# Ledger of designs, part 77: designed miniproteins, single chains, continued (2)

Each design is a single chain, and the fold is of that chain. pLDDT is the mean over its residues in the fold that is shown.

## One batch from the design tools (miniprotein)

Design m6823
Fold by ESMFold2-Fast:
Structure m6823 (fold): chain A 67 residues (1-67)
Amino acid sequence: MSEREIVLKAVGLVLLGIGHELDGDYEAAAKAFREAAELFSTIDTEEAKKAAELAREKAEEAAAKAA
């Protein structure tokens, strides 16, 4: 998988997570954001590192709401 493919997949997972949040499905949202964060963390750029951090924060927030 190329860096571009990883970014597109990660962005898709962020959008999926947002969709789950809008539906009140916080457990599914947390899972999607966590997977996005993992993908962004495989890219060795400052931008990707920041995206991974933000996605991880969103996953933690959604997980807290699901509990």
Scores: mean pLDDT 84

Design m6824
Fold by ESMFold2-Fast:
Structure m6824 (fold): chain A 52 residues (1-52)
Amino acid sequence: HHERGVRLATEGRYREAAREFEKAAKTDPSWRYAAAVMYERAGDPERARKLW
């Protein structure tokens, strides 16, 4: 999931990238911060806060 997340982020599709990083975080928690950053960039700070 993180591979697709990185590609989506590169394309500026931050909300979709955030969802992929959030899925990756279920297997590897290190991706939780990346998901939070992408949600903030997508304009969803409430969801980002839940990942801290």
Scores: mean pLDDT 77

Design m6825
Fold by ESMFold2-Fast:
Formats: C-alpha cells, sequence, structure tokens
Structure m6825 (fold): chain A 71 residues (1-71)
C-alpha cells in the first residue's frame, strides 16, 4: 500500500542518514512524501486525510533538511 511504502522509505532515509549519505536520504524522504501524499489523496475521511497530509509534510521537511546537510 501507499502507507506501507511511505513508512518503508522513511526507514530507508533514516538508515542512509545514519551512514552520512544525505543525498541518498533526501531521495528516500522525497519518495516517502509522494506515497503519503497519495494516501492523503485517497483518504476516505477528513481525519485520515489530515493524518497522512501531516506525514507527507514531515517527510518533506526531512527531505529539505537532508538536502541542506548534503552540502
Amino acid sequence: SDVEKGEEYIKKGEEAEKQGKYEEAAKYYFKATGYYGRAAGNAPDRETYEYYRRKAGEAYARYREALEKAK
């Protein structure tokens, strides 16, 4: 599912960050943003939409931070 893929890519981004691979981490966080965005777009109700919209925003923030650390 989009949710499972989002979570998987967050985990991959975190592992890349632990290895100092910030450009790779950014790519994973960007993928997670897309999957959580799709989950929000397909949400059956407002509560589910808000939850995944927040997850997408958090993933996007991590993406931007990783890009900054990549120098």
Scores: mean pLDDT 88

Design m6826
Fold by ESMFold2-Fast:
Structure m6826 (fold): chain A 74 residues (1-74)
Amino acid sequence: GKKEEIHKKILQLIGEILRLIGEILDLERELERLEKEGGPQEEIERLKKKIEELKKRIEELKEEMKKLEAEYNA
């Protein structure tokens, strides 16, 4: 049924969001390590940009999830 299909999509989006959160945490730890060690500025800026791109992707997935939650509760 429609609710079962929407539920599967919501679970898939939750899984994707959790994976991206994990990736952000790994990148933030690497960023902290590089900043502490006085690492190359180009690498620091690259990691910051990557983290921001992943955060934007999470917000896109959250918006998609909200739309699916609204359909599920209709």
Scores: mean pLDDT 86

Design m6827
Fold by ESMFold2-Fast:
Structure m6827 (fold): chain A 90 residues (1-90)
Amino acid sequence: MSEEEEKRALELAQKAGKYLSEDIDNVENAKKAYELVKELVELRPSPELLATVGIMVATALSIAKRKNASPEVIKLLEEALDLVAEGLRR
């Protein structure tokens, strides 16, 4: 990655973390987190950054399930985790 792409990847990770740490029962926050994770994975960031994002998504998914969040929120977080897992395999 270029230095510009590395900076963008870090910014996307920070923004995703913010939405994942806010009201996770909110479908709009889950959608924003999903879109940010998708953009991040497409940039092909370092495995270390991708693993960090994966931990954040997995934590948010655990909290969402514990709070009985809507099926749409759970599905978006599961799809985000799948994107991170796919990125780590490549």
Scores: mean pLDDT 82

Design m6828
Fold by ESMFold2-Fast:
Formats: sequence, structure tokens, C-alpha cells
Structure m6828 (fold): chain A 76 residues (1-76)
Amino acid sequence: MKHLEEAKEHLEKGAEAARQGNTEEAKKHIVEAVAHLHQAGLVGLGLRTAGRLLPAAEQGDAEEVERAARETIEEI
């Protein structure tokens, strides 16, 4: 489904932005990924993803953003 593919792409881009220290771009991609998970009917996964990835991105924890993004992609 296109929304799941979009969610995966945005999670990967969010992790990359976090690795580059670009917190604002990381947060934009995380929010977009969560919106696509919502559109795919994965509301619970989207909420868990937002709750883990957004605080990690705000704190500059690129390792946690990458790990959580990978785990979310594996659930899709």
C-alpha cells in the first residue's frame, strides 16, 4: 500500500536528518511518517512511533531515532 511505503521512506529520511543533526527536518519526516501510518489504519503504531521518535529527535539522540525507525519499519 502506498501509505506504508511513504511511511517507510519518511522514517528513513527522519533517521538520516537526525544523524546529520537536523532536528527540524527529522521532526518533519517523523510527523509525515506518523500521518501515513494513520492513513494506513495503523493508528496505535503511529502513536507509539510519535511518542518514541519525537522526544529522541528533540534531544538529538540520533541512535534512538535510527533504532526506533528501524523497529517501526520492521512492524510494517
Scores: mean pLDDT 87

Design m6829
Fold by ESMFold2-Fast:
Structure m6829 (fold): chain A 65 residues (1-65)
Amino acid sequence: SAAPDADAETAAASAAAYARAMGAGENGVKQGGITGRLAAERGTDGSGAAASGGLGGYVFGKINP
């Protein structure tokens, strides 16, 4: 595995991009990045962290537009 900080940054960027691609808006994109970073820091692999963060950000953006 890569260093946690490097993996967390990559997961955050990927999750934010995924949320944006789903139409989350700025609040959802931000939350997606945060969730992706936290998931990676907790040991979720980069693709799983990006996917869960992106989906979470999308849902958050729907509730908090």
Scores: mean pLDDT 75

Design m6830
Fold by ESMFold2-Fast:
Parts: C-alpha cells; sequence; structure tokens
Structure m6830 (fold): chain A 74 residues (1-74)
C-alpha cells in the first residue's frame, strides 16, 4: 500500500540521518521484496536525492545499488 511505502520511506530517512548503513541495507532489502517495483523505484530515487543533498554519500551509493537491481525487473 502507499501507506506502507510511506512508512518505509520514513524509516529509511531515519537510518540515512543516523548514518546507520546496516539498518539502511535491511530496510532496502525489505522494500525491494514487499513493494511494487515502480513504487519502490520512485521512493529510492527521492531517497538518493535526500542523501546526496545532506552529504550521506555512502547511503546514496547503497540506495543506487538497490535501484539498479529494481531496474533489472521486467
Amino acid sequence: SLEEAHRYAVAIVAAIDAGDLETLRQLLKELFEKLDPEVAKRILTALIRYAQERGHDEAAALIKEFLEELEKKV
């Protein structure tokens, strides 16, 4: 659901802000498995921008990795 998607986005933002790459990776795995690929792609694209604007380069790189895997889904 869109509400579930929003909850993942909020949790991921918190992990980015905390610099908690382990929690971020776990949340990204769950997002990848549970959400529609097109919804997940939109969220990940926004989160990459969020991380980059705040200098969280490692978080942005990790999110890009998951976005690339989503783009391989047909």
Scores: mean pLDDT 83

Design m6831
Fold by ESMFold2-Fast:
Structure m6831 (fold): chain A 101 residues (1-101)
Amino acid sequence: MLTPEQVRAFIDATLDSLEALYERLGLPEFVERVRKAREQAKTLSPEEAVDLFIELLREAKAEVERYADEHGLSPEQKADLVSYLDGAIEAARIIRDELRR
């Protein structure tokens, strides 16, 4: 079983990666959203924090897909960005299911 500390470490590491991604894409409003979600997650139970995190990742995927389309990124570049987020969403779902055991 995952410890609460391991769950929060996973969330923090993925949020760090999302913040770096949004900084690289030049999206400061989304960087601020990640920072706000990080602070909010500290006040939640591990299960609630993972649920918030899954919703944040789903929003991030939609935002990245829109960015790719608006900026004329290649299908390969769009797929690379989306595949990272799909992997993070699936990992978070696995963690959520483990916390419910």
Scores: mean pLDDT 80

Design m6832
Fold by ESMFold2-Fast:
Structure m6832 (fold): chain A 86 residues (1-86)
Amino acid sequence: SAAEEAGRRAAEAGREAAAAGRAGDSAGAAEAAERAAEAAERAGAEGHEGAARAAFGAAVAAAHARSEEDARRAGEAAERAARAAE
């Protein structure tokens, strides 16, 4: 289903963002967090409670990822968005 596909994409992007965040890769964490946010937003449209709110958090963290600490925050926000999308 569209909801399952959105959840799967969010989980993949969340894992990538978390890995980039641990590596201090702010650009990689931002890109993956944006994908997690997009996927979680789609899951929210399919009725997953909290997914749209978590997606907003991941998008904001991605926009502000300029340091190693910001990269970790973007990874964490992306993982929260991925969980909300399941």
Scores: mean pLDDT 78

Design m6833
Fold by ESMFold2-Fast:
Structure m6833 (fold): chain A 84 residues (1-84)
Amino acid sequence: MNEALVKAVENGDPEMTEIAAGVARATGGTVEDFEEAARKAEELGRVEEAIIMYVAAAELYEEQGDFEKAEEYYKKAEELGYKF
């Protein structure tokens, strides 16, 4: 689990969470890191932060060519209120 992503989610600041997700994606964050952070956000009731993390995971899957997994993660974000 990426500690910086979990910490951003725990702080409950969507803007800082988006920045942290972008930095993690640029610096080698894994899909598993984003999925764990999203799960933590959901546990804390941090809906916007969970959406940010699921979208980041979906984007990383797209970059890896795993479009089926990307679609699954975008769907998770949509269920939380993200609009394509």
Scores: mean pLDDT 78

Design m6834
Fold by ESMFold2-Fast:
Structure m6834 (fold): chain A 77 residues (1-77)
Amino acid sequence: DEDEEIEKLLEEHPHLNREAVRLGREFVERLTRKNAEDEGLDLSDYDPVSAEDIALHKALGLDDEAERVREEAERRR
């Protein structure tokens, strides 16, 4: 359920708004398809929540925020 996944992501990342999460979900879905073709960006090595957060910020053009989230995910592991 897309709504349930959005709600869960918002609970873990309350700084995100619902519309941003929705756009990020669409971006993640496109990235997954495109990555098989272009090998441009692979988020499979990140945890699902961090990967979605990175993709959300990328979809919104917030590259600095996406990089920060990526660094935080790396530091947790």
Scores: mean pLDDT 62

Design m6835
Fold by ESMFold2-Fast:
Structure m6835 (fold): chain A 96 residues (1-96)
Amino acid sequence: SGAEEARRAGEAARRAAEAAARAEGRRGAAAGAAAAVAAAGAAQSARIAGASEEAAEAAWRAAREAGLAAVSGDREAALRGGEAAREAALAAADSA
């Protein structure tokens, strides 16, 4: 279930980044904050799942980049970052 939790957190981070990208100006700040929270959750779940330090750091870094892209309003970067965060979370789960 640790791997399942990490995967779920990665999916949440991706969904938050997609939501932030679609929100644009009128909800950008709130969506960006949600993306950052989801990103932090993904990293934490990877650590709890027993991921290696390297895998956990990679997951956190990918999630952080997705959140920053969402806040900056770069929709394509936010979507790519969200997918990268999901892939990093899955890799971290596989290392647990």
Scores: mean pLDDT 65

Design m6837
Fold by ESMFold2-Fast:
Structure m6837 (fold): chain A 67 residues (1-67)
Amino acid sequence: ASDEDINKILELLKKLIEEKASAKEIAERVTKLARELGLEKTAKVAEENKDSSAEEIARAVVETLRE
């Protein structure tokens, strides 16, 4: 992933956490953006963690961006 694409995902996560969005909303919005950016692994991880907490989704997504 490019640094620009990584930053877009991180900015979205920060905004959703600050807005106290539900885990489902975070998963849905991150999955959509990741697919638009071609970050298929990040999209799949976000979708797989849709039933987790907001913190767990954010952590899992950030880990995929380090690869």
Scores: mean pLDDT 80

Design m6838
Fold by ESMFold2-Fast:
Structure m6838 (fold): chain A 59 residues (1-59)
Amino acid sequence: GPLVERARKLIEEAKKALEQGDAVKAYNLAMEAIRLARQAGDVELLKEALKLFSEAMKK
């Protein structure tokens, strides 16, 4: 559904931000993806978003 599609787009954008060294952007995108994945009840998307959030925090 729309929440899942939006969360996937945010995850892809967060990955690109990490590749570019923009940890702040990646952090913010990952946080929004976490919120949407939780609303959608998509456990796999939630896990992926949480991993990106953790990676962004380490930078």
Scores: mean pLDDT 85

Design m6839
Fold by ESMFold2-Fast:
Structure m6839 (fold): chain A 88 residues (1-88)
Amino acid sequence: MKEEIEKRYEKYKLQIDIAKAILESLGFDITEEELKVASPELIGQLLAEGMEYIGTIHDPELQAQHLARMKELVEEIKKRYEEYKKSL
């Protein structure tokens, strides 16, 4: 598992860096280590929701929906990271 996670990180490090920057700019407390255990699909969903949140800044209802979705994805990633740490 650890070697597979590190290999994935090397392949899409830029996407992880961008996702972390977006989440931190929105006030989410998330680390690079937590993001490393996310699948490329989860990182892609986070990036998509983050871009939609930024794009809908003048629509508070739609913006709140994207923020709620991002919170759900962040909690999923944190749970996966806790499971990963227990496997070490």
Scores: mean pLDDT 77

Design m6840
Fold by ESMFold2-Fast:
Structure m6840 (fold): chain A 70 residues (1-70)
Amino acid sequence: MSPLEEILRLIGEILRAIGDLLDARLALEKAKEAGDEEAIKEAEEKIKEAEEKLKEAKERMKELEKKHPP
């Protein structure tokens, strides 16, 4: 796999994780307005999952920077 291909894939993963995080936060807001405790818990779980994926993608980016210094 070329470094450029890996970088593009990682950018794709970051963008998807950001999208998931925004969707989960919007779901949490709506669930709170509705007072739906089950939906609140589901949205909080999705937020945690999206944050974890974003963290993993950031660590992957750091590893790529170490292998390909400026």
Scores: mean pLDDT 79

Design m6841
Fold by ESMFold2-Fast:
Structure m6841 (fold): chain A 62 residues (1-62)
Amino acid sequence: KAFEYTEKAIEAKKKGDKKKAQEYLEKMVEEAEKLASEGRIEEAQRAVKRGAVEVLGHPDRP
């Protein structure tokens, strides 16, 4: 599932493996696209947002 790839990408980033983190992010996006095509849009959006914040380092402040 998309969330599983997000978690693996976070782990890879923590280990300093930027290439592996990017590969897992790409797989997460593919799974999120499938979820969106099935009408599971909220689940897809949550996986993408988590990946962007935790792996890409986007500032996320209220």
Scores: mean pLDDT 72

Design m6842
Fold by ESMFold2-Fast:
Parts: C-alpha cells; sequence; structure tokens
Structure m6842 (fold): chain A 99 residues (1-99)
C-alpha cells in the first residue's frame, strides 16, 4: 500500500541519519502497481561513493518505469542515500495523487 511505502521511506531515512558516518546499502523496489519501496542498511568498513547530481532521481524513475524491478546499490554515501530516499518519497507522493 501507499502507507507501507511511506513507512519504508521513513524507516530508511532513520537508518541513514543514525549511520551518518557510514556507507549504506540502498534497495529500491517497485510493486506490480508501481508503488516504490526503499530499505537502507549500514555497511561498516565499506568505502562510500557519491552519486552524481540527478543520478538518484534517474535511478528512481527507472524503477518506477519497470514495475516489479528491484535495484540494489552498495557503498552509497549518506548524502547520496538521502537523495535516493527523497526521490523515492516524491515518486510515492505522485502515485498517491493518482489514486
Amino acid sequence: TIEEALKSIEEARAVIEKHAGQALRVTISSSEEGVIFVTAEAEPDKPAFELPPGAAEALVETVVANPGRTTVLEGVAPASALALVDAAEAAVERKRKEL
């Protein structure tokens, strides 16, 4: 549901904020109905990489365009992980307005 998707986004954001100094694994998936879900997990001891500007939005749009698709990104820097969560939240809110 949309509520479950928004809860996943809130939980992912909390994990990223709690582990602000650590690399993160970010999983973005879409349901068959095109609802986006996000999970984040801390990856201690992994080097962190930054996504280039616009890459977070492009990745989320790719998942939205392909219902049932899952994308996993490992070693994501906290700022880039937050950008992915923000893009996913925007996608869920767009879907909510279509209902």
Scores: mean pLDDT 80

Design m6843
Fold by ESMFold2-Fast:
Structure m6843 (fold): chain A 75 residues (1-75)
Amino acid sequence: MKPYKPSKEEVEKLTEAVRKAGDRLDEVLPPQEAAVHATAIALRAVGLMLDGKSLEEALKEIERHTDEAIARARA
């Protein structure tokens, strides 16, 4: 048995965090690039949860990737 299965509440929080990250990216990146980054962030976060990582770790990765994408857009 896999060591962890995300709850419905955790999935909803993860989805909300990804949506908010996408909104932040839309403020600084062209729509196409923002969509690509948002997709990559979502896939990475889901991958962490599937690997049995905590919601907290997944949320931290969403924040990290979003901040890095914004920093690169500024560069």
Scores: mean pLDDT 76

Design m6844
Fold by ESMFold2-Fast:
Structure m6844 (fold): chain A 87 residues (1-87)
Amino acid sequence: KNLKEAEAAYKKAIELNPEFAEAHNNLGNVLQAQGKLAEAEKAYKKALELKPTFLEALNNLAAVLEAQGKLDEAADIRQRVADYLSK
């Protein structure tokens, strides 16, 4: 399945460059598409540890938190996006 191949490819990219925030975000996207919401949350959080102003990862984290019913955590992340855009 195409999503499993993409997951393997991003995991390989992370092995070669663990500090590549974009690879962690892309891994999160592939995991979320597979319904692996908890794993996707961890991948997005890792991308944000590496790049705290990564707007795409912030939006993706909020969406995956909402999908898990973690609405208060999602609201906090959405507020971080709003604060970033207002600066």
Scores: mean pLDDT 85

Design m6845
Fold by ESMFold2-Fast:
Structure m6845 (fold): chain A 58 residues (1-58)
Amino acid sequence: MSEEEARKLGEEAVRLAEEGRLEEAQRMGTYAVATGSGKGAEVAKELAEKAGEIARKL
């Protein structure tokens, strides 16, 4: 998948975490990393970590 698609999935993980849907956010973050490659996977990983940090603050 493209880098942009992986980033989009990672953004959705952040959004789910902000809404308090922690399990769905974690699942989406994992999906984003799995669908990305090289640079796309790194961007998705950063977004997934951000979602996890948001979840910890809730």
Scores: mean pLDDT 74

Design m6846
Fold by ESMFold2-Fast:
Structure m6846 (fold): chain A 97 residues (1-97)
Amino acid sequence: SAMMEEAERLLREAERLLERAEELLKQAKEALKQGNNDEAIKLAEEAIRLAEEAIRLAMRAMELSEDRELILRAIALILRGIGLIFDAELLIEKAKK
């Protein structure tokens, strides 16, 4: 159905955003290790922004579909995004000290 195709598209975009957020968080951790605290904060804040957008898209996909497998994929992406936001917030607090 058109709603199923849209839900799948939203999940693919959410996964792409989350993969980019994970790469930014990796770069933020490296910047912090090198003593570049301001760059680490900037990268972590961008990672949070992308993860929040990924969560929004995954939640929207769940509204459009009753398919159990798709719903479980959306939940997994939401949980990954929440975990990334927590890691990024901890990094920001460490960089501010």
Scores: mean pLDDT 91

Design m6847
Fold by ESMFold2-Fast:
Structure m6847 (fold): chain A 93 residues (1-93)
Amino acid sequence: MDSDELPEVELSSDSEEDRHFVELMREALEIAKLLVEKEGIPPDRALALAMSLAVVRLAEHFGLPESLLSRTTRESARQAEELLKRIEKEKQK
C-alpha cells in the first residue's frame, strides 16, 4: 500500500529561516490532508491550494512585495483559507 499517503518531507535545515520554511511546508501538508478528508478535494488540487497559502504566508514573513506573487497564487491562498474556516465552523457544530 504505497499510493494514498502524502510524502514525508525530510529537509535538512542549518538556519532559522530554513527551519521556518520547513515548518510552513509541514503545515501545508497538514492543510492539504484536511482538505482531502473534510472537503473531498483531490490530493493534487488540495496540495496546490495548501502550497499557495504557504507561499503567501512565507512572502508575508519575509516582507516580500505582493507583485512577486501571481494573482492565481493569491486567489488559491484565499480559497484555502476560506475552506479551512468552513472546516473549523463545521467542527464546532
Scores: mean pLDDT 71

Design m6848
Fold by ESMFold2-Fast:
Structure m6848 (fold): chain A 78 residues (1-78)
Amino acid sequence: VPQEELDREVEAAIYEIKGVVAELAAERSTDPKVKAEHYREAAEWYQKAADAATPQDRPLLEQKSVEMRKKAEEAEKE
């Protein structure tokens, strides 16, 4: 496997893991503001993962990013 391909796969995986960690932090938070902040953080990491991902994996990660942004907006309402 070419080094550039491995580097891209590792980068995408790290960003996705960071997104999952932020999403879990948001889901476990009871404070609406803290919850919204973590969902926005998750959205940012999923977007970075999408940018680093293969064309086949990118749409799913972009969908996760959009979903996290919607959850952040909902959390801010209460």
Scores: mean pLDDT 82

Design m6849
Fold by ESMFold2-Fast:
Structure m6849 (fold): chain A 69 residues (1-69)
Amino acid sequence: SAAVDAVNETVAAEFQRLSKVLPKEEAQKIAIKAANKGLEAVDKGASPEEAKEVVEKTAEEEKKKILEE
């Protein structure tokens, strides 16, 4: 599935990015949450691009919660 592939590729990219600024365990938790949200969007009919945006937005929101607390 192109949409599932987009989720997996975007999650991997976000994990690499997050691992440069957060401990690996926290980056992994965010990556898992972003993957779950992306896959939920795919199940609801999201396009590959929409699923990618859900992953990126979720990763950014979760990163901000850690850095702002």
Scores: mean pLDDT 85

Design m6850
Fold by ESMFold2-Fast:
Structure m6850 (fold): chain A 68 residues (1-68)
Amino acid sequence: MSAEELVEEGKRAYAEGDLEKAKEHFTKAVELDPSNAEAWRNLGRVEAELGDLETAIEYFQRAAQLER
């Protein structure tokens, strides 16, 4: 399974409100491709909704650096 496929699965889980599944898929995506800015940005969004704002900021900063 590719990082891009995992990002799409994570987006589906997020749209359905399944934050735990979304986090699992996005975490696997960044493990397979740490340069995938979209996966880091989506992982940050999930962490923010789960209440971990400090981790969310770190992931958003990682995504921004990759999009530079």
Scores: mean pLDDT 85

Design m6851
Fold by ESMFold2-Fast:
Structure m6851 (fold): chain A 78 residues (1-78)
Amino acid sequence: SMKQILDTMSKAVQGTALSLGVPEEVAKKISEKVKEAKNVEEAIENARKTGKELGIPEDVIDQIVSAGKVAAAHAKAK
């Protein structure tokens, strides 16, 4: 179940990053760090840290993280 939630978050994070103009390699790196997490809280933290490290603006990171949180909530609610 947790692996399924993290996979869903990873896909949402990558898709949202790409839609906001984040380069493919950067979006992929963020999605990989989300998948490496052991829980939702760590996945969110990993996405924020990786985004900041790779120079993504905070408003864009907030949108990416928000999409990840929504995806996690949907995955948990089924």
Scores: mean pLDDT 83

Design m6852
Fold by ESMFold2-Fast:
Structure m6852 (fold): chain A 73 residues (1-73)
Amino acid sequence: AEELVEKGKEAFEKGDFETAAKLFEKANELEPTPSLGALAVAAKRAAETGDPRPFKLAWERYEKDPTASVGLP
């Protein structure tokens, strides 16, 4: 799943938002997390609207909390 996330980010950085969305959707299907779901939705919206900002915020959240299970230890 993480390898698909890396490839999805690479596709997004190249401006291929549709491919990025599909890769994040596949990653979320294999390993469902709120962060992966948010990445897939944000990448799809970037493909539809051309606005990359929601994806950048979702990516920062994913890097900080990839499992979305730790608020504070």
Scores: mean pLDDT 72

Design m6853
Fold by ESMFold2-Fast:
Structure m6853 (fold): chain A 79 residues (1-79)
Amino acid sequence: TRVEIVMEFPTELDAELAAGLLAIYASSLGAEVEVELEGNTVRVTVSGISPADAERFVAMAKEIAKNMGGKVLEIRVEE
């Protein structure tokens, strides 16, 4: 399964911290992770992940956004 999440945060520092947390979490699930940071917006792409772990990753991203005052702009889950 492949997951792509786009999130916007109050500051560039918040976006960088969220990106780092999500990358560490994705790596802990044995997944491949790519991070793109553009100002206050972060795009995290995770691949090589099971459907169950993809659901956990999406849940973690939503929790990080909630706790850091961020906004989830897009979530895509593919095969």
Scores: mean pLDDT 83

Design m6854
Fold by ESMFold2-Fast:
Structure m6854 (fold): chain A 118 residues (1-118)
Amino acid sequence: METRELVAPGGTVTIEERREGDRVFRRAEAGLEQREAVDALIDALTDEVEEELAGGRGEVEFAGYRGRASAADARAILRAARDEDVGVTFTGPDGTVLRLEQRHRDGRILLTVTKSLP
């Protein structure tokens, strides 16, 4: 497992990254005081989805809602969530799958990213 720090507006977020074969796992945990840094990370990840998984399919789950979502829809939902857990799955036309999960617990934000290659 590799540990990296991302400097963004609102502070520094520590990211844990692990690679296992064709799968990449990333985990970031921050307090609510680092929300702007988490939002910047969400923006970067959804921009990556729009670029790499163009023409793919997205699905979002939050607050009992489940439906198709664009990267822009997912960005808005992830950024708006404060107490609600959010899951987003993107599937690229090549079979690449990217799963984003945001959890809120005890005044903390946990963002988990799993990328599986075809």
Scores: mean pLDDT 70

Design m6855
Fold by ESMFold2-Fast:
Structure m6855 (fold): chain A 66 residues (1-66)
Amino acid sequence: SFFEELKAELDRIEAEYRAGRLTPEQVESRLGELADRAVKLGMTDEELQELVERINRLLDEIEARR
């Protein structure tokens, strides 16, 4: 499903950031693209909410590491 594909992409972004291969700015850009795609794909409110919560947690992690 598209939801599982976007979750897998989010997992990859998280892993690349933790491995030092993505800067905070690159993570923000990729998360923005992911969020735009999720909205356009006609996902359920529950699926969108899960993605938004995960995105916000990753952004909070980035801020906390500064």
Scores: mean pLDDT 83

Design m6856
Fold by ESMFold2-Fast:
Structure m6856 (fold): chain A 55 residues (1-55)
Amino acid sequence: SVEEELEKLAKSVTETLRKAGFSDEEINRYVQQVKDAFLRQVETGEPGIVVREKA
């Protein structure tokens, strides 16, 4: 389900940012923003912002 995917995504993003040295506040803000955008994209049927671009 979308909710389960969002949780997995949030955990993955949190772990990555934490490893990179971001603060909990920054991580939480980013995760919330990504989750909100992801929910909107899911309704449209299009992924768009969840993946970090390589350089």
Scores: mean pLDDT 70

Design m6857
Fold by ESMFold2-Fast:
Structure m6857 (fold): chain A 64 residues (1-64)
Amino acid sequence: SMELLELLQELAKEALRKVLEALGFEEVETSVVGEYEVRAVGRKGEEVRVFVLNILTGELKEVE
């Protein structure tokens, strides 16, 4: 259902946020960027890094 997909997207955003916070990122912005993909922008001091998580595969990639 659409409601289940939206729930999975929100849970994935929360999971990705917690992972980046555990890695020491001080500020994390998350967004849905595809039906099965969520993006996080993490900031740690002057460093900014971007990650994309695929919900179906569990693959986490750092992107430019």
Scores: mean pLDDT 85

Design m6858
Fold by ESMFold2-Fast:
Structure m6858 (fold): chain A 67 residues (1-67)
Amino acid sequence: MKHTAPLAVTDFTDEQLAEIKKRLEEAGLELVEEYTENGVRWLTVQSDKSLAEIRRILAEVRAEVKA
């Protein structure tokens, strides 16, 4: 079963977003949606991995790219 999870990326540059997208794809997460709502930029990812594993990957990628 595929799970979906959002990632807020409002404070990232376009260059950092490209790096996030690359790392998410390398981790086996599919980017299914990118949108801006009420000034917050969101990425939505899908994977057959557990929600806990998806959230772990999102947090790890965010932390590594934000540096």
Scores: mean pLDDT 81

Design m6859
Fold by ESMFold2-Fast:
Structure m6859 (fold): chain A 98 residues (1-98)
Amino acid sequence: MKKILIGINEEVPEEEGKEAVERATKLILSVDPEAEIIVKRGSSGELLYEALELKVDLVLLYDENEEVLELTLKALRNAGLPAASVEDEERVRELVSA
């Protein structure tokens, strides 16, 4: 059973963030029906901290700021955590199935 963090940046509107979580959750469960999904909303730094503290197997992020998203994903990957954008559907499938 894979433990997955879905992180939504706090600047994202609540409705948009909920839609992103719903899409990511549906995709994750289509690949791994037994996946444990943890949802967190916060700043990029808070989401990075939560991912490291929760000791998750995979981090999926949603942020409207592409530059901030890329930097946060690089930081997670440098820390040894598999990470992708929730919008990168093919990469999400690959990482969930690994």
Scores: mean pLDDT 86

